Designed miniproteins, single chains, continued (5). Designs and how they scored, part 67

Each design is a single chain, and the fold is of that chain. pLDDT is the mean over its residues in the fold that is shown.

## One batch from the design tools (miniprotein)

Design m18309
Fold by ESMFold2-Fast:
Structure m18309 (fold): chain A 84 residues (1-84)
Amino acid sequence: LRSRAEALRQLAREYEQKADDLLAEADRITAEAERLVAESTPEEGAKIRKQADAQVKQLRSKAGGYRVLASAYRAEADRLEAQM
């Protein structure tokens, strides 16, 4: 039980790290899009912003999913440890 609980806690930490990495990537995309928009025509700027927003939304959605998985793995680890 302890070994299984530790494996689940490790998976939870890995998914939390993956979520943080995706959020950092979303922030980088937003910053780059703002820079490109400042240097673009209004029409091109609107397209850049729309594309960046779609990418950021996908990354944040994936990060949210990873955090849900991490929470579930921690809950299962806690349940297994409570049985000891």
Scores: mean pLDDT 85

Design m18310
Fold by ESMFold2-Fast:
Structure m18310 (fold): chain A 71 residues (1-71)
Amino acid sequence: MEEEELEEKRRELAREIVEKLEEAFRKNAAELEAQIRAGNRTEENIRLLFLSLSFLTGSDEEARRRVEALL
């Protein structure tokens, strides 16, 4: 198998994984926001929301502001 073919397949797989992770984090963030708004404000839910938003926005500061707005 050619190295180029392997690299192309690796890039394709990496792209697919990133897309699936972003979708999963977006869905998880929406669900966690809904739970926190409903009063389920556990430390774990707050932390998971922060991490999900940090990943999605690429900014810890933006993620922190969004989480604090829910509290």
Scores: mean pLDDT 79

Design m18311
Fold by ESMFold2-Fast:
Structure m18311 (fold): chain A 70 residues (1-70)
Amino acid sequence: SHMDERKNQVLESFDSFLEEIEKIEDKDEALLRLDYAIYVIKKLEEEGKIEKEVADEIIERLKKEKEKIE
C-alpha cells in the first residue's frame, strides 16, 4: 500500500543515518546528532508529515543507539 511504501522509505533513510552516526569518532558529536534527530522526528510527527507509529519506532531506535554510546 502507499502507506507501507512510505514507511519503508523512511526506515531506509533512517538506516543510512545510523550508518553515518557509526562513522563519527567523537562520542559527544554522535550523541548531539542523535538528540537532534529525535527532535526533528518529533517535529515531523507534530506537523503530520509522518505517522505517529513510524515516529515512535524511529525515536525508540534512536534512544537505544544513545544508550549504546552512553
Scores: mean pLDDT 77

Design m18312
Fold by ESMFold2-Fast:
Structure m18312 (fold): chain A 91 residues (1-91)
Amino acid sequence: MAPRPVSREELEEALEEAKKRKDVVSADTLERILEAGLTVTEPILEKILKGDYKGAIEEAIKEGLYDVAEEIALSLGNPFLAKEIEKKKKA
């Protein structure tokens, strides 16, 4: 079955918790996703909060959420990976 989408409110709550924990990378990642108006699923959010950003990108690609995978790659400072993900979306 497809994983459950996370609501915008749940994403905003996760962002505030990341900020409270001073988890700068997770906070930047979640803020980028929210600003882009994107939705993630529960497995992607769990991986981001755990610091498994590579796993979060792989899960996003698996689910067809290429825009989410690009934003995670950009939050990690990897614009080359973001461009490769964009090419896969267009193929």
Scores: mean pLDDT 82

Design m18313
Fold by ESMFold2-Fast:
Structure m18313 (fold): chain A 80 residues (1-80)
Amino acid sequence: SALEAARRSGAALADPALLDSLSSMIKSAVELTISRRQGDEERARQARIELLRSQADVYALLGDAAGEARLRAEVERLEA
């Protein structure tokens, strides 16, 4: 039901693991922006990989297996 879905969403937002993953995602996004502005291509690549990993972790915690799998495949592509 819509009420049960809303309650589950509220519980997920209170999850410390989800909040930690979101915090890591924000930090990685900032690092990526700074690295690109400084012209450090390798640092920017690593920051992008970390950003995608943090996004995949968020999707996993939210139960979006398809979103998680897509982001993990992109990480593997960037590490090859």
Scores: mean pLDDT 77

Design m18314
Fold by ESMFold2-Fast:
Structure m18314 (fold): chain A 89 residues (1-89)
Amino acid sequence: MEEYLKKAEKYLKEFEEAVKAGDSEKAKEYAKKLAEIIRELLKEPEFAELAYGLALKGIELVKEIKDEKIKKELIEEFKELAKEALEKL
């Protein structure tokens, strides 16, 4: 689990940097990696609150993506993750 926490922080930072740079493809790559880590965290009840927070942060970052198709795909994915995390709280 500690390994997943470190990966979540790393992928979130890379996602933020890609969004800030306007690189929609790189933002998609790191957003997908972050979503995978959120799914792993959701397997343990102790991490539901953290997973929820990460999913909400993902939604806010996705709104900044310039590619409309990528934005639409990712926002639905992070909304589903946030809903799943909230149901486990």
Scores: mean pLDDT 85

Design m18315
Fold by ESMFold2-Fast:
Structure m18315 (fold): chain A 87 residues (1-87)
Amino acid sequence: QVLEGEVEVTVDGETRVLRPGETFLADEAKLKLLSDKVVLYIPGGQIKLTLETEEAAVSINGGEPKVYKRGEVLHLKQGDVVTITKL
């Protein structure tokens, strides 16, 4: 679920734009940032998100931001709050 910002999500070849309040459930997805900052909440299960943005700083549950690059995978689980900032 998107809490802040806009993302483009691709699952099984289908691409859609998600805005605040919108939900997408999948085991694996590709994520492209459309906003400079995005906040996601994982409402259930586990998801692997492959980053499609060149470079971003990722903080999980208020932790220290770690830099991720295009093609790197985020492993997320139920209850995670993820802040992603485009670099």
Scores: mean pLDDT 81

Design m18316
Fold by ESMFold2-Fast:
Structure m18316 (fold): chain A 88 residues (1-88)
Amino acid sequence: APTPEERGFDRLFEVLDTDRDGRIDRDEFVGFLRVLAAATREPLPSPAEQDALFARFDRDGDGVLDREEFRRLYRWAQARLAEAEARR
């Protein structure tokens, strides 16, 4: 059975993957960053920071995040959420 973390990942991926192609484009990625910013109570990264962060997780440099690249981003985001909770 999927773990709560796997179900959270699957649900978030489905919400962001609005075109249902199984990949996360730049606009969907920015949508994810908005959700993360709200959850961490941090400001949304600048466009330049968004570009740098996307490039960091876009391992193949194809301009989209596949499921495994997005899983890496999700793990990074979970660490950011834990760090934000520790600051409360």
Scores: mean pLDDT 74

Design m18317
Fold by ESMFold2-Fast:
Structure m18317 (fold): chain A 100 residues (1-100)
Amino acid sequence: MKKLSREEALKEAERIKKMTPEEQALYFIETLLDYLREQYPLTDEEIAKAIVEALKKAREMFPELTLEQLIDIARRVGERYGLSDELIEKVIEELKKYFE
C-alpha cells in the first residue's frame, strides 16, 4: 500500500464520503483484500473466508446494506480475485446463513 500524504489521505476520505454505502463497502473489502494479499500468500479458500468476514464487518458498518447488495459485492470481489464459481457460491451461502 502506498504511503499517502495528509492531503492525499483527506482527498481520498472525501471521495469515500461521496460514495454510496454499497460502493464504500466494496472499497473497504477490496482495500482489505489487496493489503492481505501483499502481506501473505493467500489460497483461494482463504480469500473466500476473508470476503465473508469483510462482508460481515461491512454490514455492521453499513446496516442499510441489504442481503441482495452483499451478494452482489461478494460476486464482484470473488470474480476480481479469480475465485471459481463454486467458491463464490460458497461465499454467498455463508452470507445467506449468517443474515437469514
Scores: mean pLDDT 78

Design m18318
Fold by ESMFold2-Fast:
Structure m18318 (fold): chain A 61 residues (1-61)
Amino acid sequence: GEEAKAKAAATAEAIAAGIEKKTGQPVKVTVEEVGDNIRVTVEIGGRKAVIEVSTEDAAKL
């Protein structure tokens, strides 16, 4: 649910901040709930990486 999505967003933002600091490139994070999974999209310098985790696993972040 919303808690898992919020946990995933917080973790993804922390990772994105680390990458931005290391690369000097702006990092954009989008978190979306897709069925039973949380989809995290990370954009760095116009490149996109998509990771899907279960809602249960996302809640543990």
Scores: mean pLDDT 73

Design m18319
Fold by ESMFold2-Fast:
Structure m18319 (fold): chain A 73 residues (1-73)
Amino acid sequence: MLSEEEKQKLIDEYLEELERLLVRAYLEGKISPEEATALMKEFEERLKKAETKEEIEKIYKETVERIRQLMAK
């Protein structure tokens, strides 16, 4: 079973990856700072409700896919 410490570490790692991706999208002119902040807050709120590693990974993948779609334009 995933411990609270393991869950928090996984969340922190995904938040850092997401932040790097959002900064890149911003520098490429694909997203505003306000949109990036909103996406980060939405992601954090979704993760607080997640109870399994699989749910956390799904939330991360969905968020990354959304950002990649924004960057492809």
Scores: mean pLDDT 78

Design m18320
Fold by ESMFold2-Fast:
Structure m18320 (fold): chain A 65 residues (1-65)
Amino acid sequence: GETEEGRKRAEEAKERAKELGVPVGEVIREEMSEERVKLLKEIGEKLREIGEETERELEERRRLS
């Protein structure tokens, strides 16, 4: 189903929260923060790759001009 990964993580977070004796929402919040940072890093790397490809194309055009 939709958000199956989210559901699995929610179940794991509930077990973790029981072991630590903290609210499940606190565990989920920490995990979501880490995933968000990872996603932003991936976007940054893709933008860097696009920049490198664009620079190569510009160099080839200059060589042909």
Scores: mean pLDDT 71

Design m18321
Fold by ESMFold2-Fast:
Structure m18321 (fold): chain A 71 residues (1-71)
Amino acid sequence: SMVAEIVELLRNSDKTLGEILQKEYGIPASQAAAILQALGARVGKALTLDTKGSELSDEEREALARLVANY
């Protein structure tokens, strides 16, 4: 599934969330920032375009993947 593919990319990448969302999924920087702010508020963690994919928990990766898949 698209969600599983996004989770795997996030787990195995040393790239920032901004780089992944913009370069791999074509999400503009302003919208990527809004998605990360909304997710961060839900999980109680400061998520920004500069956060590395490796810094996320598996639950946070799944939550982000669902938001990206529904973009």
Scores: mean pLDDT 85

Design m18322
Fold by ESMFold2-Fast:
Structure m18322 (fold): chain A 62 residues (1-62)
Amino acid sequence: SVGELSKVLKENNADFLDPKGIVERKKKVKDVKKLAEMIRKGLEAKGYSKETIDAVVNAVLK
């Protein structure tokens, strides 16, 4: 849900990501794993830790 994703993003200091936008994107994409990989690459480019990236990506895949 948007609330669950929002909590994970805040706890991992990834507040710049829009949880509502991500949930709406998940409904429209053919491959949610591809969306999750795009988010992973974006976080890696910003210098986030592997643990933070994995937590956010796992929350997107739910």
Scores: mean pLDDT 79

Design m18323
Fold by ESMFold2-Fast:
Structure m18323 (fold): chain A 87 residues (1-87)
Amino acid sequence: SMMEEVLKELGELGQKALDALNAGDYATFRAYAEQAFDLAIEFFEKTDPELAKELREKKEAFLASTDVGEQLALFFEAMALVNKYLS
């Protein structure tokens, strides 16, 4: 399904983001995390506009942050929101 495909891509982007972070490549971490946010936002724009709004707010906070711990927390919160939609 489209939902299963989006989750798979989000999981792959999340793993790539964490792999880049562990390698000390912060720019690549940020790029993959932004791609994951954009994919999730685009998917939910038509299916759950309220969730898409929350994801946009978390993306903006993520991009504005200079703290890696805060960026990780925002990214994982966004992933948890997406997973909750499937429960």
Scores: mean pLDDT 83

Design m18324
Fold by ESMFold2-Fast:
Structure m18324 (fold): chain A 89 residues (1-89)
Amino acid sequence: FRVARSLDEAIQILSQDPDATIVVSHQSDDDQQNFGFHMQYNGTTGIFGTTSQRDIIDQLSQRFPDRPHSVTSNSMFSGVVRSARRMMS
């Protein structure tokens, strides 16, 4: 299970695996553009905070124009169990 903690980390992961795909999921409530970013990497998902789905998609599409990406609006994974040192730190 891969968890990107920032956009830079997501870019690094995508750069290391040419077969990786991107799945963006928003967790917006009350009709706003703030949401969590979910990244699917070779069958795993990653999540990190962002100010806007549009900003994330635009940056990733510009850097990886040949990579497929999809957007889901189901539920977000910001509360999903993951190996996060932050909680233990």
Scores: mean pLDDT 50

Design m18325
Fold by ESMFold2-Fast:
Structure m18325 (fold): chain A 105 residues (1-105)
Amino acid sequence: SELKKKIEFLDRRIERYRKLREQVAAGKLSEEEIRLTATFLTMEASVLKLEYERKGDKEGVEKYQKIIDLTNEAAQTGDREALLKALDLAIEHFEKEKKELEEKL
């Protein structure tokens, strides 16, 4: 099932972001590691935004733009709180998308 594979992919993404969130919250990342991590998350969110742009989903584009704005802030400032806000927002959006897909099973 294509739908089941999409849900499994989202589950892995949510797990990865949750593990990262816990490391950031525990103060395990240096300022430089926060900047680098935020840079990579900005790249990933940009790819996801492009996918929503290709689908004509304006709401999806706007939600990933908000994540990009927060990860860009963290990449420029090394601010742990900005990175945590970005991760929390991303996890919320991934969990909502997963729930919507599960309701189609």
Scores: mean pLDDT 87

Design m18326
Fold by ESMFold2-Fast:
Structure m18326 (fold): chain A 61 residues (1-61)
Amino acid sequence: MELSDEEKEQAYREVQTALAAGASREAALRHAARHFGVSVETVERAVKEVEEKRRREELLA
């Protein structure tokens, strides 16, 4: 199941919050996947999409 653009941003924030709290990336992705009711692969794809978009926008400044 695909996430909406809003859910992708929420998944990214959930993963970042978990990582900041000391969770591993795999644990953070798994927890977000359960929270949104999707696969870990779906969350990982969504997080990478958001990360790439933000990195591109930051490089353009």
Scores: mean pLDDT 78

Design m18327
Fold by ESMFold2-Fast:
Structure m18327 (fold): chain A 113 residues (1-113)
Amino acid sequence: MQEKIAEEFVRLALERRDLRLSLVGATPDQVAAIRARIDRINREIGRLLRQMTDPDLIIEAISRVMGVPASVLRERIEKAKKDPNFAELLFGEIQAIMGLDDENVEILKEKLE
């Protein structure tokens, strides 16, 4: 069950990335439709994140979207626990890539403690 949630989370995050790229050169009507789809994906990503209970699956999923090895993301998370300035930069990067709102970023931080 958790693996299926993680797969859907990755799929939606990658779809969101592709939709954001498609905004370049889009018509006004296309922009409205694309933004509406991104908003729906952002809500669903937040819902899936709340259902994920395994921090290792969360790290693996985020690492796949970021295009980095899971071991590298784990090392960055461990550094973030000791360095508040690095934590702000790391979770800011994750927020931007994943399309998380401020509430979902705080939920992510709690799940990775």
Scores: mean pLDDT 86

Design m18328
Fold by ESMFold2-Fast:
Structure m18328 (fold): chain A 68 residues (1-68)
Amino acid sequence: VLSPEERDAVLAELFRRMSEVYKESKEQGLSREETLERLLAVVEEIAARHSLPPSLEEGLKRFVRREV
């Protein structure tokens, strides 16, 4: 179980990384599919770094798919 502080850190890192990916995708002219693939890779990296449970990782992936 993540503490509230750990959850806030995870979300802050995710939003920062998503912003970076969107900026790069716009600058490079990437497709929606390419942008989504990069965002899903970011979620996997964050999940591994913070030892997130699979259910939370899948929840973040669903969030990312919805936002793209």
Scores: mean pLDDT 81

Design m18329
Fold by ESMFold2-Fast:
Structure m18329 (fold): chain A 69 residues (1-69)
Amino acid sequence: MEELRAKLDRIMDLAGLTPEERERVRKAFEEHPELARQAIETYERNDPDDPASARAAIRQLLASYEREK
């Protein structure tokens, strides 16, 4: 949990999210940590220093979270 949370925080920082957007992402992570893990693993297989890749990972997590609701 803590390691995945730290990785997610780094991705959110790189993506340039607002505090409100960060709260939504953290809620998705807390409710469905497996979806966050999948998004992080996909991000890590791509360019991990590219803000566009970070934003794509966040979009993937939120889209998956919405489908689970």
Scores: mean pLDDT 76

Design m18330
Fold by ESMFold2-Fast:
Structure m18330 (fold): chain A 87 residues (1-87)
Amino acid sequence: MNEEYLEKVEEAIEEVEKLLKETEPTLEEEVLLGLMKISLGIGKLTNDGKWALEQTIKLLKEMVKISKNEELKERLEKIVKELEESL
């Protein structure tokens, strides 16, 4: 399960990074993406994939809240739902 959670976090980060490149990200969105990458790194170091997944969901919800791009917001909300279903 821990390895599976880390894989899901890594895939979610890659998808978010791709979406942000397509939508010209704000500084706040780039900071949140950076924090997701740090959470993944901590999860790998501590062997706590569930924590990394929970932190990624929390950070994605903040990105949804601050985003002004409706298309990006909808796609981020879909990623959040898919990750929550994995818990």
Scores: mean pLDDT 85

Design m18331
Fold by ESMFold2-Fast:
Structure m18331 (fold): chain A 69 residues (1-69)
Amino acid sequence: SKPVTKEDLRELLKKVVLDLLKQGYKLNKEYVKKAFETDDEDERAKLLQKALETDGEVITEEEIEELYK
């Protein structure tokens, strides 16, 4: 298997989060931002799960675009 780069992981994360938002899922803003900040794939998966299950401010598609300029 090819090693994934930090850029590849950020692009994949952006696509996953945008797809979830387009499907009508609500993602907690703080946990999504933490997922973009981590370089650990296991922690990223856990943070995305927390974002789906945690109440609070929901991240927008616009904010996802801003996090990955």
Scores: mean pLDDT 76

Design m18332
Fold by ESMFold2-Fast:
Formats: sequence, C-alpha cells, structure tokens
Structure m18332 (fold): chain A 75 residues (1-75)
Amino acid sequence: MPKIVVDGDTLTISGLSPELLKSIKAAAEAMGATATIDGNSLTITGLSPELAEEIARGLARLLRRKGIEVTVEVL
C-alpha cells in the first residue's frame, strides 16, 4: 500500500511504481529539494516542515483522484 511519511522537513514516499517515484523525484528537484530513490522508497529533504506537509497532502489528493489509495502519516 502506498505510504507518505512526513517527519519534520523530510518526506518519505513508498509503495508507488518506480516510474511514479521518478516523476515525483523530478518534480521535487524542480522545486529545489533534494530527492533520493533507494529501492522502492523516495526520500525528499530540503523542504520546510510546512511545505513538506503541504506537498504530502497535495500528492495524496492527486494520487487518490487517480484511483491510487495512499496513507499519510505525520510524525
């Protein structure tokens, strides 16, 4: 099951296809964030905590509109 974890200024995204993770990585890097793919997980750093939560909520909304169920966890 796809999962987005918000831990302060860090977003961790898992359970999405490699193609989706690469697309999200490219979008994050275009915003000036650092994004790293490790196996089936994408870690995004260099965001403010407020921006990290905003991106997590926006991404979850976008995925759900596409029929992809996703869990969001804010630590």
Scores: mean pLDDT 83

Design m18333
Fold by ESMFold2-Fast:
Structure m18333 (fold): chain A 81 residues (1-81)
Amino acid sequence: MPSVEEMVEAFRKLLEDPRTSASALRAMVFYVLHEELGMPREEAEAWAERIVAAFEAGDLEGALALFREAVERAYARLKAE
């Protein structure tokens, strides 16, 4: 399993890629949070919407910070019973 820092760095590169669309970003974030990290669907959708909204506003730093927080929360819950 990649570390939080490895996931955040990969996401930063995706944000900087001019081929990355808002739709692709939303789908990827939802997949990572819900399908791979087991976050509840509603929560994963809420995080994806917030991250994409920051990206569309040109707030790449905000989008990256939100992604980090979402991944950290998902990892904490995955290890908690």
Scores: mean pLDDT 81

Design m18334
Fold by ESMFold2-Fast:
Structure m18334 (fold): chain A 99 residues (1-99)
Amino acid sequence: GEALIEEFEELLKELEKIYPYLLPEALAKAVELLREAGGISDEEAERILELINEGRYEEAKELILEILRRRRDDPATQRALERTIEYIRELIEKAKALL
């Protein structure tokens, strides 16, 4: 569980440094997949998406990471995180192909 959270944090740091324009999409996808997995409520999801919309990415990131840490032993949350990591890796590969 912890290794996936660390991989997710490392990918977010790469986005912040090299592809900052992809960060909102990556964070929104994490929220979407966590909501589908039942890892967050609709109210929690809406709150985090509002932070993303306002450009408050650090606050959104911290809330997502807190949720992931609280639910690190939940298999559905771990699958959602794996899917999010795969999605971010695909975003980065597409960005590399265009630049």
Scores: mean pLDDT 85

Design m18335
Fold by ESMFold2-Fast:
Structure m18335 (fold): chain A 119 residues (1-119)
Amino acid sequence: EEEERRRELHNRIGKVEEDAVIRLAEKPLSEEYKEKVRKKSKELTKEVFELLDKYIEKNPNLSSEEKRRLLAKAIATQLELSMLVIARELYEQEGLEEEAKEVEELIEELLEEFKKYME
């Protein structure tokens, strides 16, 4: 059932990313909202890589291949989180408060899934 839950989360994220890309093509983020994206993305990036670093430090017997797979997972998660942050700030800029809240929930779900992966 973990795989089904992951597929459902991935489908929801994909739909948000597609909608955000279409909206960005029509109306870009203002400089104020671009700065909000930069700050939030930096915070989430720090959290993701801090979790990765702590996991690697606690597991000294990890092979180079296992470390590369963990790094790849962290990079993939960071990229998805960055796209969701862009979508959230875009929805907030357009006054779509409910959509922005839904994206914030997706950010929290994706980050929580990554935290569980690093346990």
Scores: mean pLDDT 87

Design m18336
Fold by ESMFold2-Fast:
Order: structure tokens, then sequence, then C-alpha cells
Structure m18336 (fold): chain A 61 residues (1-61)
């Protein structure tokens, strides 16, 4: 198992038109089915500015 953390802008990690959530979001790669990406929970400020956060990538291979 390998795990890595990559700095990312929270709004860039979300689908267009989706509001950033204060809960972890998990994506699983359709290609290999073994790679999981988790978006760190973040509170979106009322100013409407993008928030930087961390994206953790975990692989079971």
Amino acid sequence: TKTGTVPATITDALAPGEVAKSAPRTFTSVTDGKTTMTLEPVTVPADGKPVKGNLTITSTA
C-alpha cells in the first residue's frame, strides 16, 4: 500500500457547480479499481475565495 498527500485547491478538486463539503470525499479509479483519492474536509469561507487543501492518494497495489 502506498499513500501520498498532494496540495490542491479544494474548488479544483470538485465537479463544476458543486459546493465544497466539510466531509471527506472519496474517489476510486475506474481504470484499476485499486486507487482511492480522498479530499480533506474543508470549511468554505463566506468570502467565496477558493480554499487550498490536501488531496490524499492511497493505492492498495
Scores: mean pLDDT 49

Design m18337
Fold by ESMFold2-Fast:
Structure m18337 (fold): chain A 83 residues (1-83)
Amino acid sequence: MREENIEAIMARSGLDRAEAERTLELMLLVIALEEARREGVELPLSTTPEELRRLAEEVIRRRGREEFLRRLRKLIEEEERRE
């Protein structure tokens, strides 16, 4: 799952492995923040990057990292199909 997502990012973007790993972590944070918004958490423009990171980490902890890895994989597969 994690490895599969890294390889997909590398294949699609041409990024090296280290860049793909950083991209994976950033994408997981974005997906987690979107989930927080769906749960009714307001993200005012005054929210700092540190606060956003902590919120994303909390959502990942509550829902489980595996769920977000699966969501990310589906998004990558959908983008691959668009060519």
Scores: mean pLDDT 71

Design m18338
Fold by ESMFold2-Fast:
Structure m18338 (fold): chain A 65 residues (1-65)
Amino acid sequence: MTPREYVAKKLGDKEEFSTAEVRAVLREAGFSDEEIDRALEAAGVAGKETLTRFQVSQVVEIVAG
């Protein structure tokens, strides 16, 4: 299972997520806090408390792609 596949399975088909939940799943998938913070900034969602499914998909694409 790739890190991207692991994240997709853990997050599931929800409409929105807490930023803390997304960070926790990305850490479990093997990404560093620095990589996660960089991806959140690049996706334009740094400092947001909640992320939509679309925004989470963009963060995952940036960090894993």
Scores: mean pLDDT 78

Design m18339
Fold by ESMFold2-Fast:
Structure m18339 (fold): chain A 89 residues (1-89)
Amino acid sequence: SDAEIEAFFAALEEELKRKVKELTDQYNLSPEDEELILEQVAITLELLKRRVLADPNITEANLESLKEQVKTQLEGLVKAAAYSQKLRG
């Protein structure tokens, strides 16, 4: 149902926000870099949610696959930001 999809993305957003805070603390990222990562995550989740809501054939396996893809992208963003921060000094 649409309510189940909304609940899935709300829970995923909360999980990813916690993960961003943990990783930004671990890599000593600036507050500005943390905000940019959070904004990019929010945009990505909104676009994916709209796509999922438009698909009548979406499965639980598809949702788990999307969750793993987003988590992998998040890790890449944090590592890229950490590298960029080191180059800035």
Scores: mean pLDDT 83

Design m18340
Fold by ESMFold2-Fast:
Structure m18340 (fold): chain A 80 residues (1-80)
Amino acid sequence: SIIDDILRNSPSSSQFGQQVERLIYQYTYDGNFKLADQIRNGVIDYLKTVKGMGQISITQVQNRFDRIIKDAINRAKSDK
């Protein structure tokens, strides 16, 4: 899975977070909304099921991803 590939290439949880955010931004900017959404949903599922993250923390992560997606869409509109 794409999440497993990101995890394999991420030596730390901090680097995992940075790679996830970069990929969500880049795929959204490129108009590949399906792949950006798959990464977003896969990360949220991983945090819930593997890391046992609570609902408040999950909501904060979702809100952060929503801001990244909005920023990427706005940038793509100004550049394209």
Scores: mean pLDDT 83

Design m18341
Fold by ESMFold2-Fast:
Structure m18341 (fold): chain A 99 residues (1-99)
Amino acid sequence: LEEKAEKIYEEFKKKGIAPLIAQSVADKIGIDPNKKVGELTEEEMKAIIDYFKENVGEEVAERVKELLERLIKENPDMTVGEALARAVALARAYLEEKK
């Protein structure tokens, strides 16, 4: 799953669509994609997780939560937009493997 998610995220970057995906999701959640993940409030974290739960499912929401917690610890200066694009890649990988 994570290897496939990374390949999908690299494809997003290669096509130049990663920022567009990030902006689209951020607009729907009501979060600034230029904010650093280390600056996310508990309410913003919950909003991101709830978005994936409602649009993809609870299993993906749990994996997105794990991803965000890891990014905050390892790369707190990463933008929310980059984290959202990675979360979308993870969700897409999950849905493709469940066919």
Scores: mean pLDDT 81

Design m18342
Fold by ESMFold2-Fast:
Structure m18342 (fold): chain A 120 residues (1-120)
Amino acid sequence: SPLIEELKKVAIEIGRLIYLTKKYLEEDKSLKPSEELKEKLEETLKKADELVEMLDNYEKTPLEEILKKVEELIKLAKETIKLLKEEYGDNEIIQKMVKELEKKLKELEELAEKLREELE
């Protein structure tokens, strides 16, 4: 399914961006992310990985369950982006990653809409 392949690609790209952001924050000890941001990064990364695994097994997974996981990832990614903007508004590297995440999130939201239309 082209839609499943596109969903998987975007989920992988979101997971990669979250992973790179998390690594950047861990490597620079001066940045000191909040515990809430650390938890949201871990939750978002885990949710992206769960979605990718679910999409690898899409023939065994109801489309309604895939949509639910996509919507959960969208919610977590939005919360993570908000925290990154609030805590690191002046950090050019983090704000560049945030802009890339926002672009991928928009792509994921458009794919979620297509998936909802397929279920109607």
Scores: mean pLDDT 89

Design m18343
Fold by ESMFold2-Fast:
Structure m18343 (fold): chain A 94 residues (1-94)
Amino acid sequence: PELVSFTEKIITFDKPLSEDELIELAKKIAEEELKKLGIEPESIEVLEKEFTETSMIVRLRITGKDGTEYIAGIKIEKLSETTYKVTTVIYKLV
């Protein structure tokens, strides 16, 4: 696998996010990172999700419109009730 993206962001919201909202956030961030690389996502599949009291790790399989597959690992860490640190790592499958 080829590493194509690594990003860290701190994001503040006006309310605490639910688990479903955190998963949608993870999908959105992975999609945005791939689009920055000129890759248009066609499908996103949640392969694995793990929750703790203070963090979520989600692993996504993303297929681009050209049929290229990617694995995205997203770690979301709760810094406060409304502030999260999001680490995103994306690999291209060859």
Scores: mean pLDDT 85

